# Designs tried in a protein design run: designed miniproteins, single chains, continued (4). Part 98

Each design is a single chain, and the fold is of that chain. pLDDT is the mean over its residues in the fold that is shown.

## One batch from the design tools (miniprotein)

Design m15394
Fold by ESMFold2-Fast:
Structure m15394 (fold): chain A 73 residues (1-73)
Amino acid sequence: MALTPEQLEALRAQLLADARRLEAEGRPELAALARRIAEHVEDALEVARALLEIAELEDGDPAFIATLRAALA
């Protein structure tokens, strides 16, 4: 599924917001991952790969994962 430019910018903004929240919650590794995804949000394959990386982490953030799942739906 291809995102519109507006949806892509909204996803990037949401990922950056999630990164700031995760950093404030003491989860800097997930915050770094969220920022990395935001930098490559134009690439749907990179977003899917990042979702899999998050799923491999024992304590993946459910709100962040939900954001990525909504974008991939």
Scores: mean pLDDT 68

Design m15395
Fold by ESMFold2-Fast:
Structure m15395 (fold): chain A 89 residues (1-89)
Amino acid sequence: SMEMDELLRKMIEKLREEIEKLEEALENFEKYSKEEIEKLILEAEITIGMARIVLALGKKFGADPELLEELEEEIERVEELIEKLKKLL
């Protein structure tokens, strides 16, 4: 549905914002406090949780397959960045 596709697009954009924040934190790790990195990780983990719910709803209600694939790829990218940051802590 149009409404479901719009929800997926909004979630993809939210994940892309998290990716930019996490990549910046990885590139400039020495400029961040431990507390700041932990807050970024927590915010990203919450966003992944919401994204997984949206992905499940999209699959159930017949969202655009290309948007479903894009959402899943962005989730995986955020998870990879979280793991990289955790290894530096």
Scores: mean pLDDT 90

Design m15396
Fold by ESMFold2-Fast:
Structure m15396 (fold): chain A 80 residues (1-80)
Amino acid sequence: DEIRRLAKETLAGLIAEELGLPPQPASKIGELLKDEKARKFALSLQGLTPEELAQLALERSTNPETIELGKRLLELVKQR
């Protein structure tokens, strides 16, 4: 479950960066999450299930790394 939780949190941050936040390197996501607006958006994505986040990444992301993480998270959910 720790791996699935970390994958979900990472994916939510990547989706927030691509779809709702200014483009930033992943290393700066922590700084963006200090902004109340960015944090609220990321928390909104965290309210989604791991499966919903994975589907959102597959349907709306243009970033290959985000799509790959979404596929892996979806596989982890389906195995349980």
Scores: mean pLDDT 64

Design m15397
Fold by ESMFold2-Fast:
Structure m15397 (fold): chain A 62 residues (1-62)
Amino acid sequence: MELARKIAEEAVKEYPDDIAKASVLATQRAYDEAVKRGLSLEEAARIAWEAGDYAVELMKKK
């Protein structure tokens, strides 16, 4: 959760007006970071989905 949230916030800062790009960026970066940290593919996918969803939630509130 913490990792996904931080990555989502950073992605939204890079693409504040493009919800699709922010969500995709958050998902990709979260997956890469989780894999780099040695998490399983299943856990990495979960964190990636959490980051993408959180990015969408942040963008919808703008």
Scores: mean pLDDT 80

Design m15398
Fold by ESMFold2-Fast:
Structure m15398 (fold): chain A 69 residues (1-69)
Amino acid sequence: SPAPAAEDLARARELAAELEREHGEVLAEVDERHPDLEDFEALLEELAPHPEAAEKLRELAALLERARA
């Protein structure tokens, strides 16, 4: 059923908006320093000094992966 995926996507959108609002500057700094960074695990390592951003990004990734399954 598409209903669980819709709920996960809605929560993912909320987390993405919160991440951009609260941590967008930090994410932009990481992207500027590592523009070719495509490895999600490497991105999380770069966010180690910003644990709240790393936690939200992990939750966002998990929700998106679950929605794709």
Scores: mean pLDDT 73

Design m15399
Fold by ESMFold2-Fast:
Structure m15399 (fold): chain A 65 residues (1-65)
Amino acid sequence: SALERRRALMQELARLLEEVSKVDPQRSTELATEASKLASDETDIDAFEAGINALKEEARAVLAE
């Protein structure tokens, strides 16, 4: 279901943000806030997945520094 897919995507991002919080707690909080807004505002699963993937890319960029 779309609800299960949304939950899985949020869990994937949450795992990555745990790693970000160890090196940049402020950036982790900022990305978590953006994810929360996306979860509230975006009802289309494909657009939601694209948004979460963009946040995951930002998180990976932080971890690469």
Scores: mean pLDDT 84

Design m15400
Fold by ESMFold2-Fast:
Structure m15400 (fold): chain A 77 residues (1-77)
Amino acid sequence: MLSEDQRKALEIQRLAEKVREEARKAGLTPEEIDQLVSEAIRKAVEELFPPDMHSTGGPAAGGAAGGAADERLRKKK
């Protein structure tokens, strides 16, 4: 069975695939796509495994207004 950390890793992988597809649809070069995917993975890892202990003391998963994680993975106007 997958642990919490493994589940987060899979989520990062799925996000990377989505970013790659979105970049291809945007007409970016293969080099730009690879760069964006790498950047998105780095940021997603830091968001899912933050260095500080700013965790939710109660039941919460992000606590955003609903619509933030995906925006960080895009490089559009």
Scores: mean pLDDT 66

Design m15401
Fold by ESMFold2-Fast:
Structure m15401 (fold): chain A 94 residues (1-94)
Amino acid sequence: MKEEAARRAEEYARRAARILEEAGAPELAKAVLELGREAIEAALKGDKSKAAALLTAMELLVVAALVEGKVTEEQAKEISELLKKLAEELDKIL
């Protein structure tokens, strides 16, 4: 059901943000949470293009964190897998 998918998507966003916060990037953690919330809201409204754009923005933040040395390659991979699971939950809503 859409509510269960939205709840799981939020959980994946929170888990991704926690990895960023533990790595010492609390501003990026906040940004991922805010973008994740907006992506879930866009998906619930049926705005597929906006949801996809917000997912891409979250992925770019992870790449920026890796390039800046704020996260390890292993942490970046774990976050990317969580964002992929978030995207799968949003697809169930759309």
Scores: mean pLDDT 86

Design m15402
Fold by ESMFold2-Fast:
Structure m15402 (fold): chain A 67 residues (1-67)
Amino acid sequence: SMEEKEELLRKFREDLEKTVEFLKKEKDEELREKAIQAMKDAVKTAPEEIREEVKKLVDEAIEELKK
């Protein structure tokens, strides 16, 4: 249902925002690289119906980490 998809996206966005804020303060390059890979893998495993939205959120998070 639409409500289930919205809830999944909301939780994913919240978790992603927390991860980004954590990684902005993290100096361990290996940990940062592993987290970025996990974000990319999340796109591959996302339900097809929300995959495009998950990809946009992940792309935005990765760009934010480059700043």
Scores: mean pLDDT 79

Design m15403
Fold by ESMFold2-Fast:
Structure m15403 (fold): chain A 91 residues (1-91)
Amino acid sequence: MKFTDEEIEEAVKRARERAATDPRLRHLSDEQIEKAVKYEIEWFEKNGYNAPSLDELAEKLGISKEEALHMLRVISEVINELRVRRGEAAA
């Protein structure tokens, strides 16, 4: 499954909005959130629905593994919302 640049930008926007309201993620910068979303989408497109390395994601963003896990949950929810929007078979 491939995402357009517009869908990626929308995913970043939605993830930023959710992170801003989550006490565990609100301290993350917009740049860190954008990098996390783009990394996950690229991983999903290349490897299917395989979970990325939490250690690698945490190190690349300069965050804890717990923060990386919460970010992955947010990103997964956003990706699922975009998938539902793209096709009735996913709803």
Scores: mean pLDDT 74

Design m15404
Fold by ESMFold2-Fast:
Structure m15404 (fold): chain A 104 residues (1-104)
Amino acid sequence: DKKKIEEIRKRALEAAEKGKEISPEEFEETLKKLENGERIAPEDVSGAVIDFLRRLDSEFKNVEAGIIHIGITTNSREKAVEVAEKNGLMSREEAREILDRNLK
């Protein structure tokens, strides 16, 4: 859906303009902290996650694949759900359904 892709781009640009964006390196460091069992606030991840989705070719074009990727990479389905909801990509219920279908 072209409109969904445009909305994601708009949100990523708004996050960057408001200074909430983090670099790919900072995003990678955040993921490593989550893998080590450290808790990261959704606010600290949401802008970087949207920018990450924007930069991915097929995953950016497929928001569902992006949310699945976040769930796998962060090892936290709830984190992926929080990111999706906070950034207006989809509802918590829809995000959970997607993760449950694709992540056992």
Scores: mean pLDDT 54

Design m15405
Fold by ESMFold2-Fast:
Structure m15405 (fold): chain A 79 residues (1-79)
Amino acid sequence: ASVEDIVAAGKALYDAMLNNDDEAARKAERELLNLALRASPEELQRARDTLLGSLPKEDAEIREKVANAFDVAEALRAS
């Protein structure tokens, strides 16, 4: 998967959480995890840095949840 695809999935997760759309959030999280499992560790890190660097700091709770999804994906890749 490309860095752009992973960033798009993470952004979709952020937007869904911001809008309290539980179905969209679950779909975006599943897509993010599927893309992350196909990505190299370098692609996953680049996507994480790109997305989290672009997200507003005001929504710290939602930002933390998106970061956590990347942490889970990284752990699955490392195991």
Scores: mean pLDDT 79

Design m15406
Fold by ESMFold2-Fast:
Structure m15406 (fold): chain A 68 residues (1-68)
Amino acid sequence: DIYSRATAAGLIAMAESGEEGRKELERVLKEGGISLENPHAQKALDSMAKDSTNPNLSSFDEAVKENE
C-alpha cells in the first residue's frame, strides 16, 4: 500500500541518501495520483531531503487525504 511504500522511501533515505529517498517518495506520490504541487506533498519531500532520519509523515498523510 502507499504507506508501506512511503516507509520504504524513508528507509532508502537513511540507507542511501535523502535524495534517493525523496525520489522514491516522489514516485509513491505520483503512483498514488497525488500532485507534487500539493503543499503537503512538497513538505513531505522537503523533510525527506533535509532530515532523512525523521521524515515528516504527517504532511504525507495530509497529501494522501486531500487526494481522496
Scores: mean pLDDT 68

Design m15407
Fold by ESMFold2-Fast:
Structure m15407 (fold): chain A 100 residues (1-100)
Amino acid sequence: MEEAERLAEAMDEEERIGAALAAHLALSQGDTATIDAINAEVEKAKPKSDEELLKIVTAKVIEIKGLSREELREYAEIYKKLKNSNEEEGKKLIEELIKE
């Protein structure tokens, strides 16, 4: 977690968007272990701001999934495509990400 926290603090906006998408996909896949671990860290840290909350969530997702900065940026690019895609294209992008 200490390395993941340092990475989360050093992340740019695109990498943070990627981490948020990774957390959202874990929830949509029914990955309860990842969600439970995130919730446990949030309860332990008791964040007082949205920025502290986001830092905790991103750090824990990075730790559990073993995500690199490059992978976080790839997730951010997928998020941008999803935002600009129709429902059918968005579904295919999510399925591709889930399989990888």
Scores: mean pLDDT 66

Design m15408
Fold by ESMFold2-Fast:
Structure m15408 (fold): chain A 84 residues (1-84)
Amino acid sequence: SSNERRITILGFVLLAVESDIWVVETASKIPKEEKQKILKTAEEQAEWVRKEIEENPETPESYRKLAEEVEKKIKEVKEKLEKE
C-alpha cells in the first residue's frame, strides 16, 4: 500500500540521519568542514521527515518520537561542532 511504502521510506531516511549523526560524533579523522556538510544533509532530511509526519496523522508514534529525538540531537551536535 502507499501508506506502507511511505512508512518504509521514512524508516530508511531516519536511519540515514542517525548514521550521519553517529559519523559526525565519532569520526576523529573527518575535517570540521565535512562534518558541517554531513549535518546540513541530516538537517534537510530530518525536515523532510517532520513535514511527512505532520501531513500523515497515521504515522506510528515510534517514528514521531524518533524524528523528534533526531532533530534534538542534530541541534546539540551542531552547537558542539560550531564551538570547535
Scores: mean pLDDT 85

Design m15409
Fold by ESMFold2-Fast:
Structure m15409 (fold): chain A 80 residues (1-80)
Amino acid sequence: MTRLVGVTGPTKLKKGEKLVVSGTLPGAPAGTPVTVSLYGENGELAATADAVTDEDGSFTATLTAPKSGTYYASASWDAG
């Protein structure tokens, strides 16, 4: 089943600014796919990025803000 893992926010970004989102999925094997989503302050989806876990279960994704504002990031993966 898919579940949320890791939430970052609130973060103020300028148009074109990059946000690096990182987290850890304890017990996930290396190469586990993770989808990271960036939401605006009203909950609108602004950007998405795909990442994979390393051998420690850690992942990192970079998202770009489409406009200046306050953003939240969330990560989800299929827990299998």
Scores: mean pLDDT 73

Design m15410
Fold by ESMFold2-Fast:
Structure m15410 (fold): chain A 99 residues (1-99)
Amino acid sequence: SEEEKQRILLDAKKRGITVDPEEVERLKALDPSDIDAWVAFLRELAAKDPERLRYLLRLVFGIASDKVIDRVVEAARSGDEAAMRQALEELLKEIEKYK
């Protein structure tokens, strides 16, 4: 997966998107049971750059489908907390399936 992560980072760079290593580590450290912390993180990142959020999610959760990641990014862009919670539940459920 290190080679795949490097490919994702190179693709982001070619599109002018900078992935912050500190944001990657913050996302990795989030407790899957703390949905409030996840919602706060999504709001912060989507307000800055929703496309950067997309690459960040793909980098950390490469096992998740693009469709599920797209739903999370779109919910975060909307600022709708209920939509974010629903999209996060789907993402976390998909991640758990591939443990």
Scores: mean pLDDT 79

Design m15411
Fold by ESMFold2-Fast:
Formats: C-alpha cells, sequence, structure tokens
Structure m15411 (fold): chain A 67 residues (1-67)
C-alpha cells in the first residue's frame, strides 16, 4: 500500500532527522518514493525511501512539497 509505505517512510525520516517538521519529513519521503518508483519500476520499502530521503533531505523536501 503506497499510503502506508509513505507514512512509514515519513516516520523513519523524522526519527533520523528530528529537526525536520512533520510536513518536511512527509514531503521528503514522498519525493523519495516517486524517485525510486521511477528508477526501479516498483514500490520500494519504507526503509529504502527513508534512506534515499535522508541522503539529500533539502532536494527531496523541495521536490515533494505538498506530498
Amino acid sequence: DGRETHEAAARLVKERLPELSDEEARSAAGAALVYLISKEGRLPSAEEAAEVAVRDPERFIRGGRGL
């Protein structure tokens, strides 16, 4: 389920980068999910999405605004 994966990834991003707001963590996780789906052609795990998001949080926050 994409929604459950996004929510789980957002929680993992917030745990690793507690300075981010809930909205920023959600945006970063959402953008990382879209990025990975585009690259891999599959829905990634929440852990995979969170790992990608925390490697470049500013980029993914900007890319995922409103997700």
Scores: mean pLDDT 82

Design m15412
Fold by ESMFold2-Fast:
Structure m15412 (fold): chain A 95 residues (1-95)
Amino acid sequence: SKEEQMRAVAEEAVKEIERILEEAGLSEDKIFQIRFAVFYSLQEAIAALMAGDIEKFKKVINLLKKWVETHLDKETAEKINKVIDEAEKRMLEIA
């Protein structure tokens, strides 16, 4: 289903983000917190997109990107937000 394809995109994005955070040398607790926030935000974004609410989908993604910028250094945040941007594009192509 389209929802299963979008969930696969989210899972791939979360794994890549976890790798970026590990390479940046963050603590296990910090990695867990960020991984959790990203996972749940992407699930909310998928729910909005499956309901046909593209505006809510974009709002959830933008709030997540801003949250990442607030909680991480600029270089790490830019890398993670590129992964989020790619996930957004792939989810919109599936929808």
Scores: mean pLDDT 89

Design m15413
Fold by ESMFold2-Fast:
Structure m15413 (fold): chain A 75 residues (1-75)
Amino acid sequence: SARAELEELIRARTTDPEEEERALAWLEENPELAPLLVRAFRLLEEARERGVEEVQEERAAEIEEIRRRLLELEK
């Protein structure tokens, strides 16, 4: 699941146990955001490996959808 994938990413990339616990607690309270965050993370990693321009060209519609949904969360 997206939540399990994001939890694994938090555990793998967080070196401070207190920060890990805080991040996991936030995810527990906001599980509905996990799919968006996983998709955003995957796009960022692909952009780092392949280049921002290439990923933007191939994933323009997905990037716009993620951006739109993140903006909706701000309101």
Scores: mean pLDDT 73

Design m15414
Fold by ESMFold2-Fast:
Structure m15414 (fold): chain A 105 residues (1-105)
Amino acid sequence: MTPLEHLKRAYGYLLLGLPEEAFEEFKKFLSYPLDEVIAALDKASKELPLDRSYKSAAEFLYDFSIALYYKLPTKLRAEFEALVIPKLKELSSVYAEQFITFLNK
C-alpha cells in the first residue's frame, strides 16, 4: 500500500466519523520517508474533494492534523501530538510552531 492510499483512507475514515481508524491509517502514512509523504500530500490535496485549496504540503498536513485532533478521543491525543509534531517540524518549522500554539489554546 502506498503513502497516498493510507492518506486517502485516513481522510475517508475521518469523513465517516471514525477518527480512531483515521488515526491508524494516518500513523502508517507518516511512517514513510519525508519525500514520499510530501509527494502524497501534494497529490491528495489536488485529488480529494476538499472544501479549500492548499498552498503547500505542510499547510495540508497542518489543517488535516487539526481536523483529526478535534475528533480524537482524549486518550489518543498525547500519542497523536508525539507523532505529528516531529513530522510537521521536518516539513515546516512555521506550521509546527502554529500547531503547538493551537494545542496550548
Scores: mean pLDDT 83

Design m15415
Fold by ESMFold2-Fast:
Structure m15415 (fold): chain A 78 residues (1-78)
Amino acid sequence: MEEAEIAAMSALVEGVMETILKQNPELDKKELEEEKKRLIEIARKGTLEKKDKLPELSEVGKQQAELEVKAYEERLKK
C-alpha cells in the first residue's frame, strides 16, 4: 500500500514539524520547512525503503525530528 505508506509518513512529518514550531517558535522556520519538504519528497519518491542511503539531513533537523517524533508518539498515547 504505497499511498498509505506515503500518507502516513507525510502525516508524521507534518505532525513533527508542527510540534517543533509550537514548542520552539524561536527556531528557524526556514530550516524546519526545508527538512519537512525533504522528508515528504523522499516518501513521495518511494525512497523510504532506501532510507539508509538517503541524503544526509542536517544534524539539527534530524535531532529535532527524532525528539519531536518521540513527543508526537507520547501525545498519541494520551
Scores: mean pLDDT 55

Design m15416
Fold by ESMFold2-Fast:
Structure m15416 (fold): chain A 82 residues (1-82)
Amino acid sequence: MPKLYVAYGENRDEIAREAARLGINIISAPDSLPVIPSLLRKGNDVLALVKTDEQIQQVIKAGKEAGAEVRIIKTVDELRKA
């Protein structure tokens, strides 16, 4: 099952760097939101970078539509354990 990671808050840049090292596709919401369901349906793990509660809701909806496991991540350690 593909995973959708949602990164919010202070550690966004550190989480994004770690996701890049792990080969996870990094998408900035809202601009790249339409590509998230397509990447997930192809079996790719995705990290969505969000700044607002509305963006979190939009990204979660896209993940649910694609049948992905959705995880909200606040730290690099949460990403590594996921």
Scores: mean pLDDT 78

Design m15417
Fold by ESMFold2-Fast:
Structure m15417 (fold): chain A 96 residues (1-96)
Amino acid sequence: DEDKRIQELFERLYELLRNNDREGLIELLQREDGLSEEQAEALLNSEAIPAGSISRLTGIAFGQAVLAYERNTESVLEALKNAKPSREEQLKRANL
């Protein structure tokens, strides 16, 4: 039942987006679609990924989750773009 799978993916993606859980979003995309970490990060950064890298069901669920989140709060993509870099990236930028 495709509709049930889309709904389950939607609910999971919506919760991860609401909680700003970038690592959880990457893990979900890797698990469901077999994306590399780099491909999942590119998608979350609003970068283009190759056609066929994401399944139709995951694409629909993700789009619905983003739209639902944007209606209830600030843009998910903007929030993810503004997410704090990792500790290693912060240390590199701070020259520490």
Scores: mean pLDDT 65

Design m15418
Fold by ESMFold2-Fast:
Structure m15418 (fold): chain A 91 residues (1-91)
Amino acid sequence: DLEILEKRIEEAEKEVEEDPENVLALIELANSYEALGRLYESQKKYEEAIKYYEKAIAAYEKALELRPDDENIKEALKKAKERKKKAEEKL
């Protein structure tokens, strides 16, 4: 549901703006961007999908800077990078 994803993104962006070290907000933001990327990919809107995968990657990278040994963040980042690469192959 696009509306639910947009609301989650808005709330997570606000939390990150208020506290840039809020790792949980960064993870929620990254997860929501990845979900939005998948939604655009399902619509064959690959340029939009890539844009949101890039935003997800940036948020995961920021979260990983704050928690460098977090295996869950590393796996999520790897998955987001793989999704971006597959979407780029469709262009």
Scores: mean pLDDT 88

Design m15419
Fold by ESMFold2-Fast:
Formats: C-alpha cells, sequence, structure tokens
Structure m15419 (fold): chain A 92 residues (1-92)
C-alpha cells in the first residue's frame, strides 16, 4: 500500500468518525477529540464543520440530535455562525 493510499484511508476514517459522532449526539469532549483527529488527517471539510457545529448547538440547547429533529431559522443561523468561526480557527 502506498503512502498516498494510507493517507486516503486515514482521511476517510477520520471524516466518518467525526460525522458519526455528530449524528449520534456525542458529548462535546468526544466531538472535540474527533475534530482534532480529522484536523490531523486533513479531513475537515465545510460539511463536517457544519455537522460538528449542529451537534454543539443541540448539546448547548440540552437536546439530542435525531434524524427527526429540525433546527428553526435562529438555530440554523447559530450553526452557520459557529461553523464560520471554526473554519477560521482551522485555517489559522
Amino acid sequence: MTAEQKAAAAYTAAALRLLGLALSGAPDEELEAALREALAAGAVTPDLLEAYAEALVFNRAGRRYTVTATLDPEERAEVAALAAELAAEVAA
């Protein structure tokens, strides 16, 4: 297996782990650990940052993320703002 193939596998694994934790309503500490792993693998995308931000917003509201849960326009704006802040941090 080439170094490139190994890097691609690590990228995919880190991205799927972060997404899975966000969708399962994992606590902030687990989400932060998964984000750090994704950053190390270069796997952080705008979609992953948005999923991470959504999970944090749900946790702050004291409710679990579920496939039937919807964000109102105000919560959606909060997710967008948080995702933009996180994107600026990962770019620095």
Scores: mean pLDDT 70

Design m15420
Fold by ESMFold2-Fast:
Parts: sequence; structure tokens; C-alpha cells
Structure m15420 (fold): chain A 69 residues (1-69)
Amino acid sequence: GREEALAYLRERMEELGVPEEEIERILRLVDAAPAEQAGTVVAVLLLSLGVPAEEAERIGREVEALLLE
């Protein structure tokens, strides 16, 4: 569900060394997005921070899957 999706996303961003201010911003944007678009939103935002495309897309897909549960 939502709690698991946002917790997963936070943990991945912390592992990637994303600053806390950016983590909070991204979590708010993802939480506001429709569940079916959340994977794309996550991938685009992580790409904007320099996360490799394959990793950003993988994280986005998992966040979307968790949100749709």
C-alpha cells in the first residue's frame, strides 16, 4: 500500500545519498500523484538527480506496484 511504497522509496533514496530536503520533496510529489503515474513520476525525479535510468525505472516500477496493492 501507500505506506510501504513511500517507505521503500525513502530507503532507496537514502541508500543513493539523496539529501533529506530532496527526499521530503520527492515523497510529497509522489504521494500527490495518481497511483498509475507514480512509477513514471519516481523515475523522472530520480533521473533529474542523476540516478542511472535502469535503476530509476526499477525503483519507479516497484513503488507503483506497492501503491497498487
Scores: mean pLDDT 85

Design m15421
Fold by ESMFold2-Fast:
Structure m15421 (fold): chain A 81 residues (1-81)
Amino acid sequence: SPVMQQIAQQVVQYAQQNGGQLTISQIHRFFQQLYTQVPASQRPIVDQVRMYLIRQAMQNNGVLTVSQIQSYLQSFIAQNG
């Protein structure tokens, strides 16, 4: 999905701007902002990506590196896009 790919690119850029990693709190803040900026039709997919990354962060001591974010999002897109 082009929408999933755009979300993935924006999350990766946000992680790079925050020292190459995101905490659960930073993931929540990023997706909260993104959620208000996307059309209503895209909000369910934004929520799915947010919940997926939060679950992965919880399994990684509350933090995901850029490399982990890229790998997890690639897997998510392959399974759901």
Scores: mean pLDDT 87

Design m15422
Fold by ESMFold2-Fast:
Structure m15422 (fold): chain A 80 residues (1-80)
Amino acid sequence: PLPADYLAGLSPEVAALLRELREAVAAEDIERVRALLGQLKTVVSPAEAPRVVNFLIALAMEVKDPEIRALLLAAVNELR
């Protein structure tokens, strides 16, 4: 699990999207997960990408839904 303050080192927009993504994953809201991952791809800077990738991997390890896990891992590959 990531520390509670892990998102504090990211830009406010990226941090907000990652918080919403965690909530959408917990709710198993596949369509919201897709929308939020699409937004992340447009706003994540190269400097933030490694931290965002680590966050997405940590979420994928916690997720119960295999489709959501696949979406998170696809986003990891796209941000690399």
Scores: mean pLDDT 80

Design m15423
Fold by ESMFold2-Fast:
Structure m15423 (fold): chain A 69 residues (1-69)
Amino acid sequence: SEELLEKAEEYREKAREYMEKAQEYSKKMDEYAKKGDREKALEYASETAKYVLKAMTYVTEARALEREL
């Protein structure tokens, strides 16, 4: 199905966007960790984890759609 293929591609694009955000938060986590600011480092670690999970969810859904092709 063309619609399933397009939706899988859309989900893969969203996964890339969320992974990019995760990388940004991971970089901020490292910066605050180096400064000894544990509270902010943990805050950005939490945000990193959330965006990684969002990206993985979209990858999983894209794979499920691809199995229907």
Scores: mean pLDDT 88

Design m15424
Fold by ESMFold2-Fast:
Structure m15424 (fold): chain A 66 residues (1-66)
Amino acid sequence: GDATVEAIREELEEEFERLERELLRRYLAGQISPDQATAEFRARVRELMRERGYSEAEIEAFLATL
């Protein structure tokens, strides 16, 4: 539900901000395309959530909000 999505966002906020800054820097340097940045962001969010013990259902629900 919404409470679960918000809890995930708040718990992982700093990690998401670091990832977004990394991908933006690589995009501005011409190292990745916007499509590649989006795909890498989603893949790394998925792996980060798995490492933090979130279920596949929670991961898919969260990614659906992005």
Scores: mean pLDDT 80

Design m15425
Fold by ESMFold2-Fast:
Structure m15425 (fold): chain A 86 residues (1-86)
Amino acid sequence: SMHLEEARRLIKEAKELLKQGKYEEAIRLALEAMDKAIEANPSLEVQVLHGMALLVYGVYKLTGDIEEAAKKVIELAEEALRIAEQ
């Protein structure tokens, strides 16, 4: 699936941005990867993980702990992709 391949590339790019300290860009790409995973497989499990990632991002906007938020959002995106692939 092209959507799953795009999600995989976006997660890879998000991890590289995380290593570079570009945390907001890493979060953005990881959330985009989750959107692609949902387009490929709109299961309830993937949608719940996407909701959790949005909550983590929302907490970051209030608290400012961007590095922790980036790590957690990427982790949730990887789990969502794994489930979407079955």
Scores: mean pLDDT 84

Design m15426
Fold by ESMFold2-Fast:
Structure m15426 (fold): chain A 61 residues (1-61)
Amino acid sequence: SEEEWLARYRKELDAALAAGDTERLAQIIVEINERRDQLSPELRAEADRMTAEAVRRWFAA
């Protein structure tokens, strides 16, 4: 499901941030954005929040 897919990408974002893997972080964000149009409005909003949080954490680190 879209929920399971988004949950997996959230875990991958957390792992990339913990590792300081900027290339992997960028790849994951691109993949989320490519899938964005196929998500429900609620899951799209969650994906937007998730990517914004990841970007914020990356710059804060």
Scores: mean pLDDT 79

Design m15427
Fold by ESMFold2-Fast:
Structure m15427 (fold): chain A 82 residues (1-82)
Amino acid sequence: MKKEIVDKAIEEGEKEYQRLVEAGVPEDLARFHALLKMLELLEKAGIKEAIPVIDEVVRLGAQNKLDEAISLAEKAIEEIKK
């Protein structure tokens, strides 16, 4: 159940990444938005562990720390997936 929710969130985020890159968004920024979408989908699915991660990822993004935000989001998604 939880893995299926995570896999679906990852699939939707990967679709968003491709859409943004095709629209001319820089890869780093596209990846940041795709990962944030994955986390938001996890929160909507009831995975509450995503909430504090979303807050921190948004905070790092606002500080222009995209590499740190991306790394944190990727690590959190893998930990949620088990």
Scores: mean pLDDT 84

Design m15428
Fold by ESMFold2-Fast:
Structure m15428 (fold): chain A 65 residues (1-65)
Amino acid sequence: SSELEEIEKELKKINDEATEVFKQARDAGAAGDKQKLSEYAKRLDELNKRQVELVRKYLELRAKM
């Protein structure tokens, strides 16, 4: 279904963003930027929550196919 394809695209975007945020967090850690580390941790938590929501929706849609 098109909804399944949309979820797959969103999951890819979340994975790509999480990868980039981890790189930025590593760089901030090397620089001793505790404020930026806190901001990146919050962003990763938001991305994780969105990923869990989308995975649950994906599995529900797959079960009905």
Scores: mean pLDDT 86

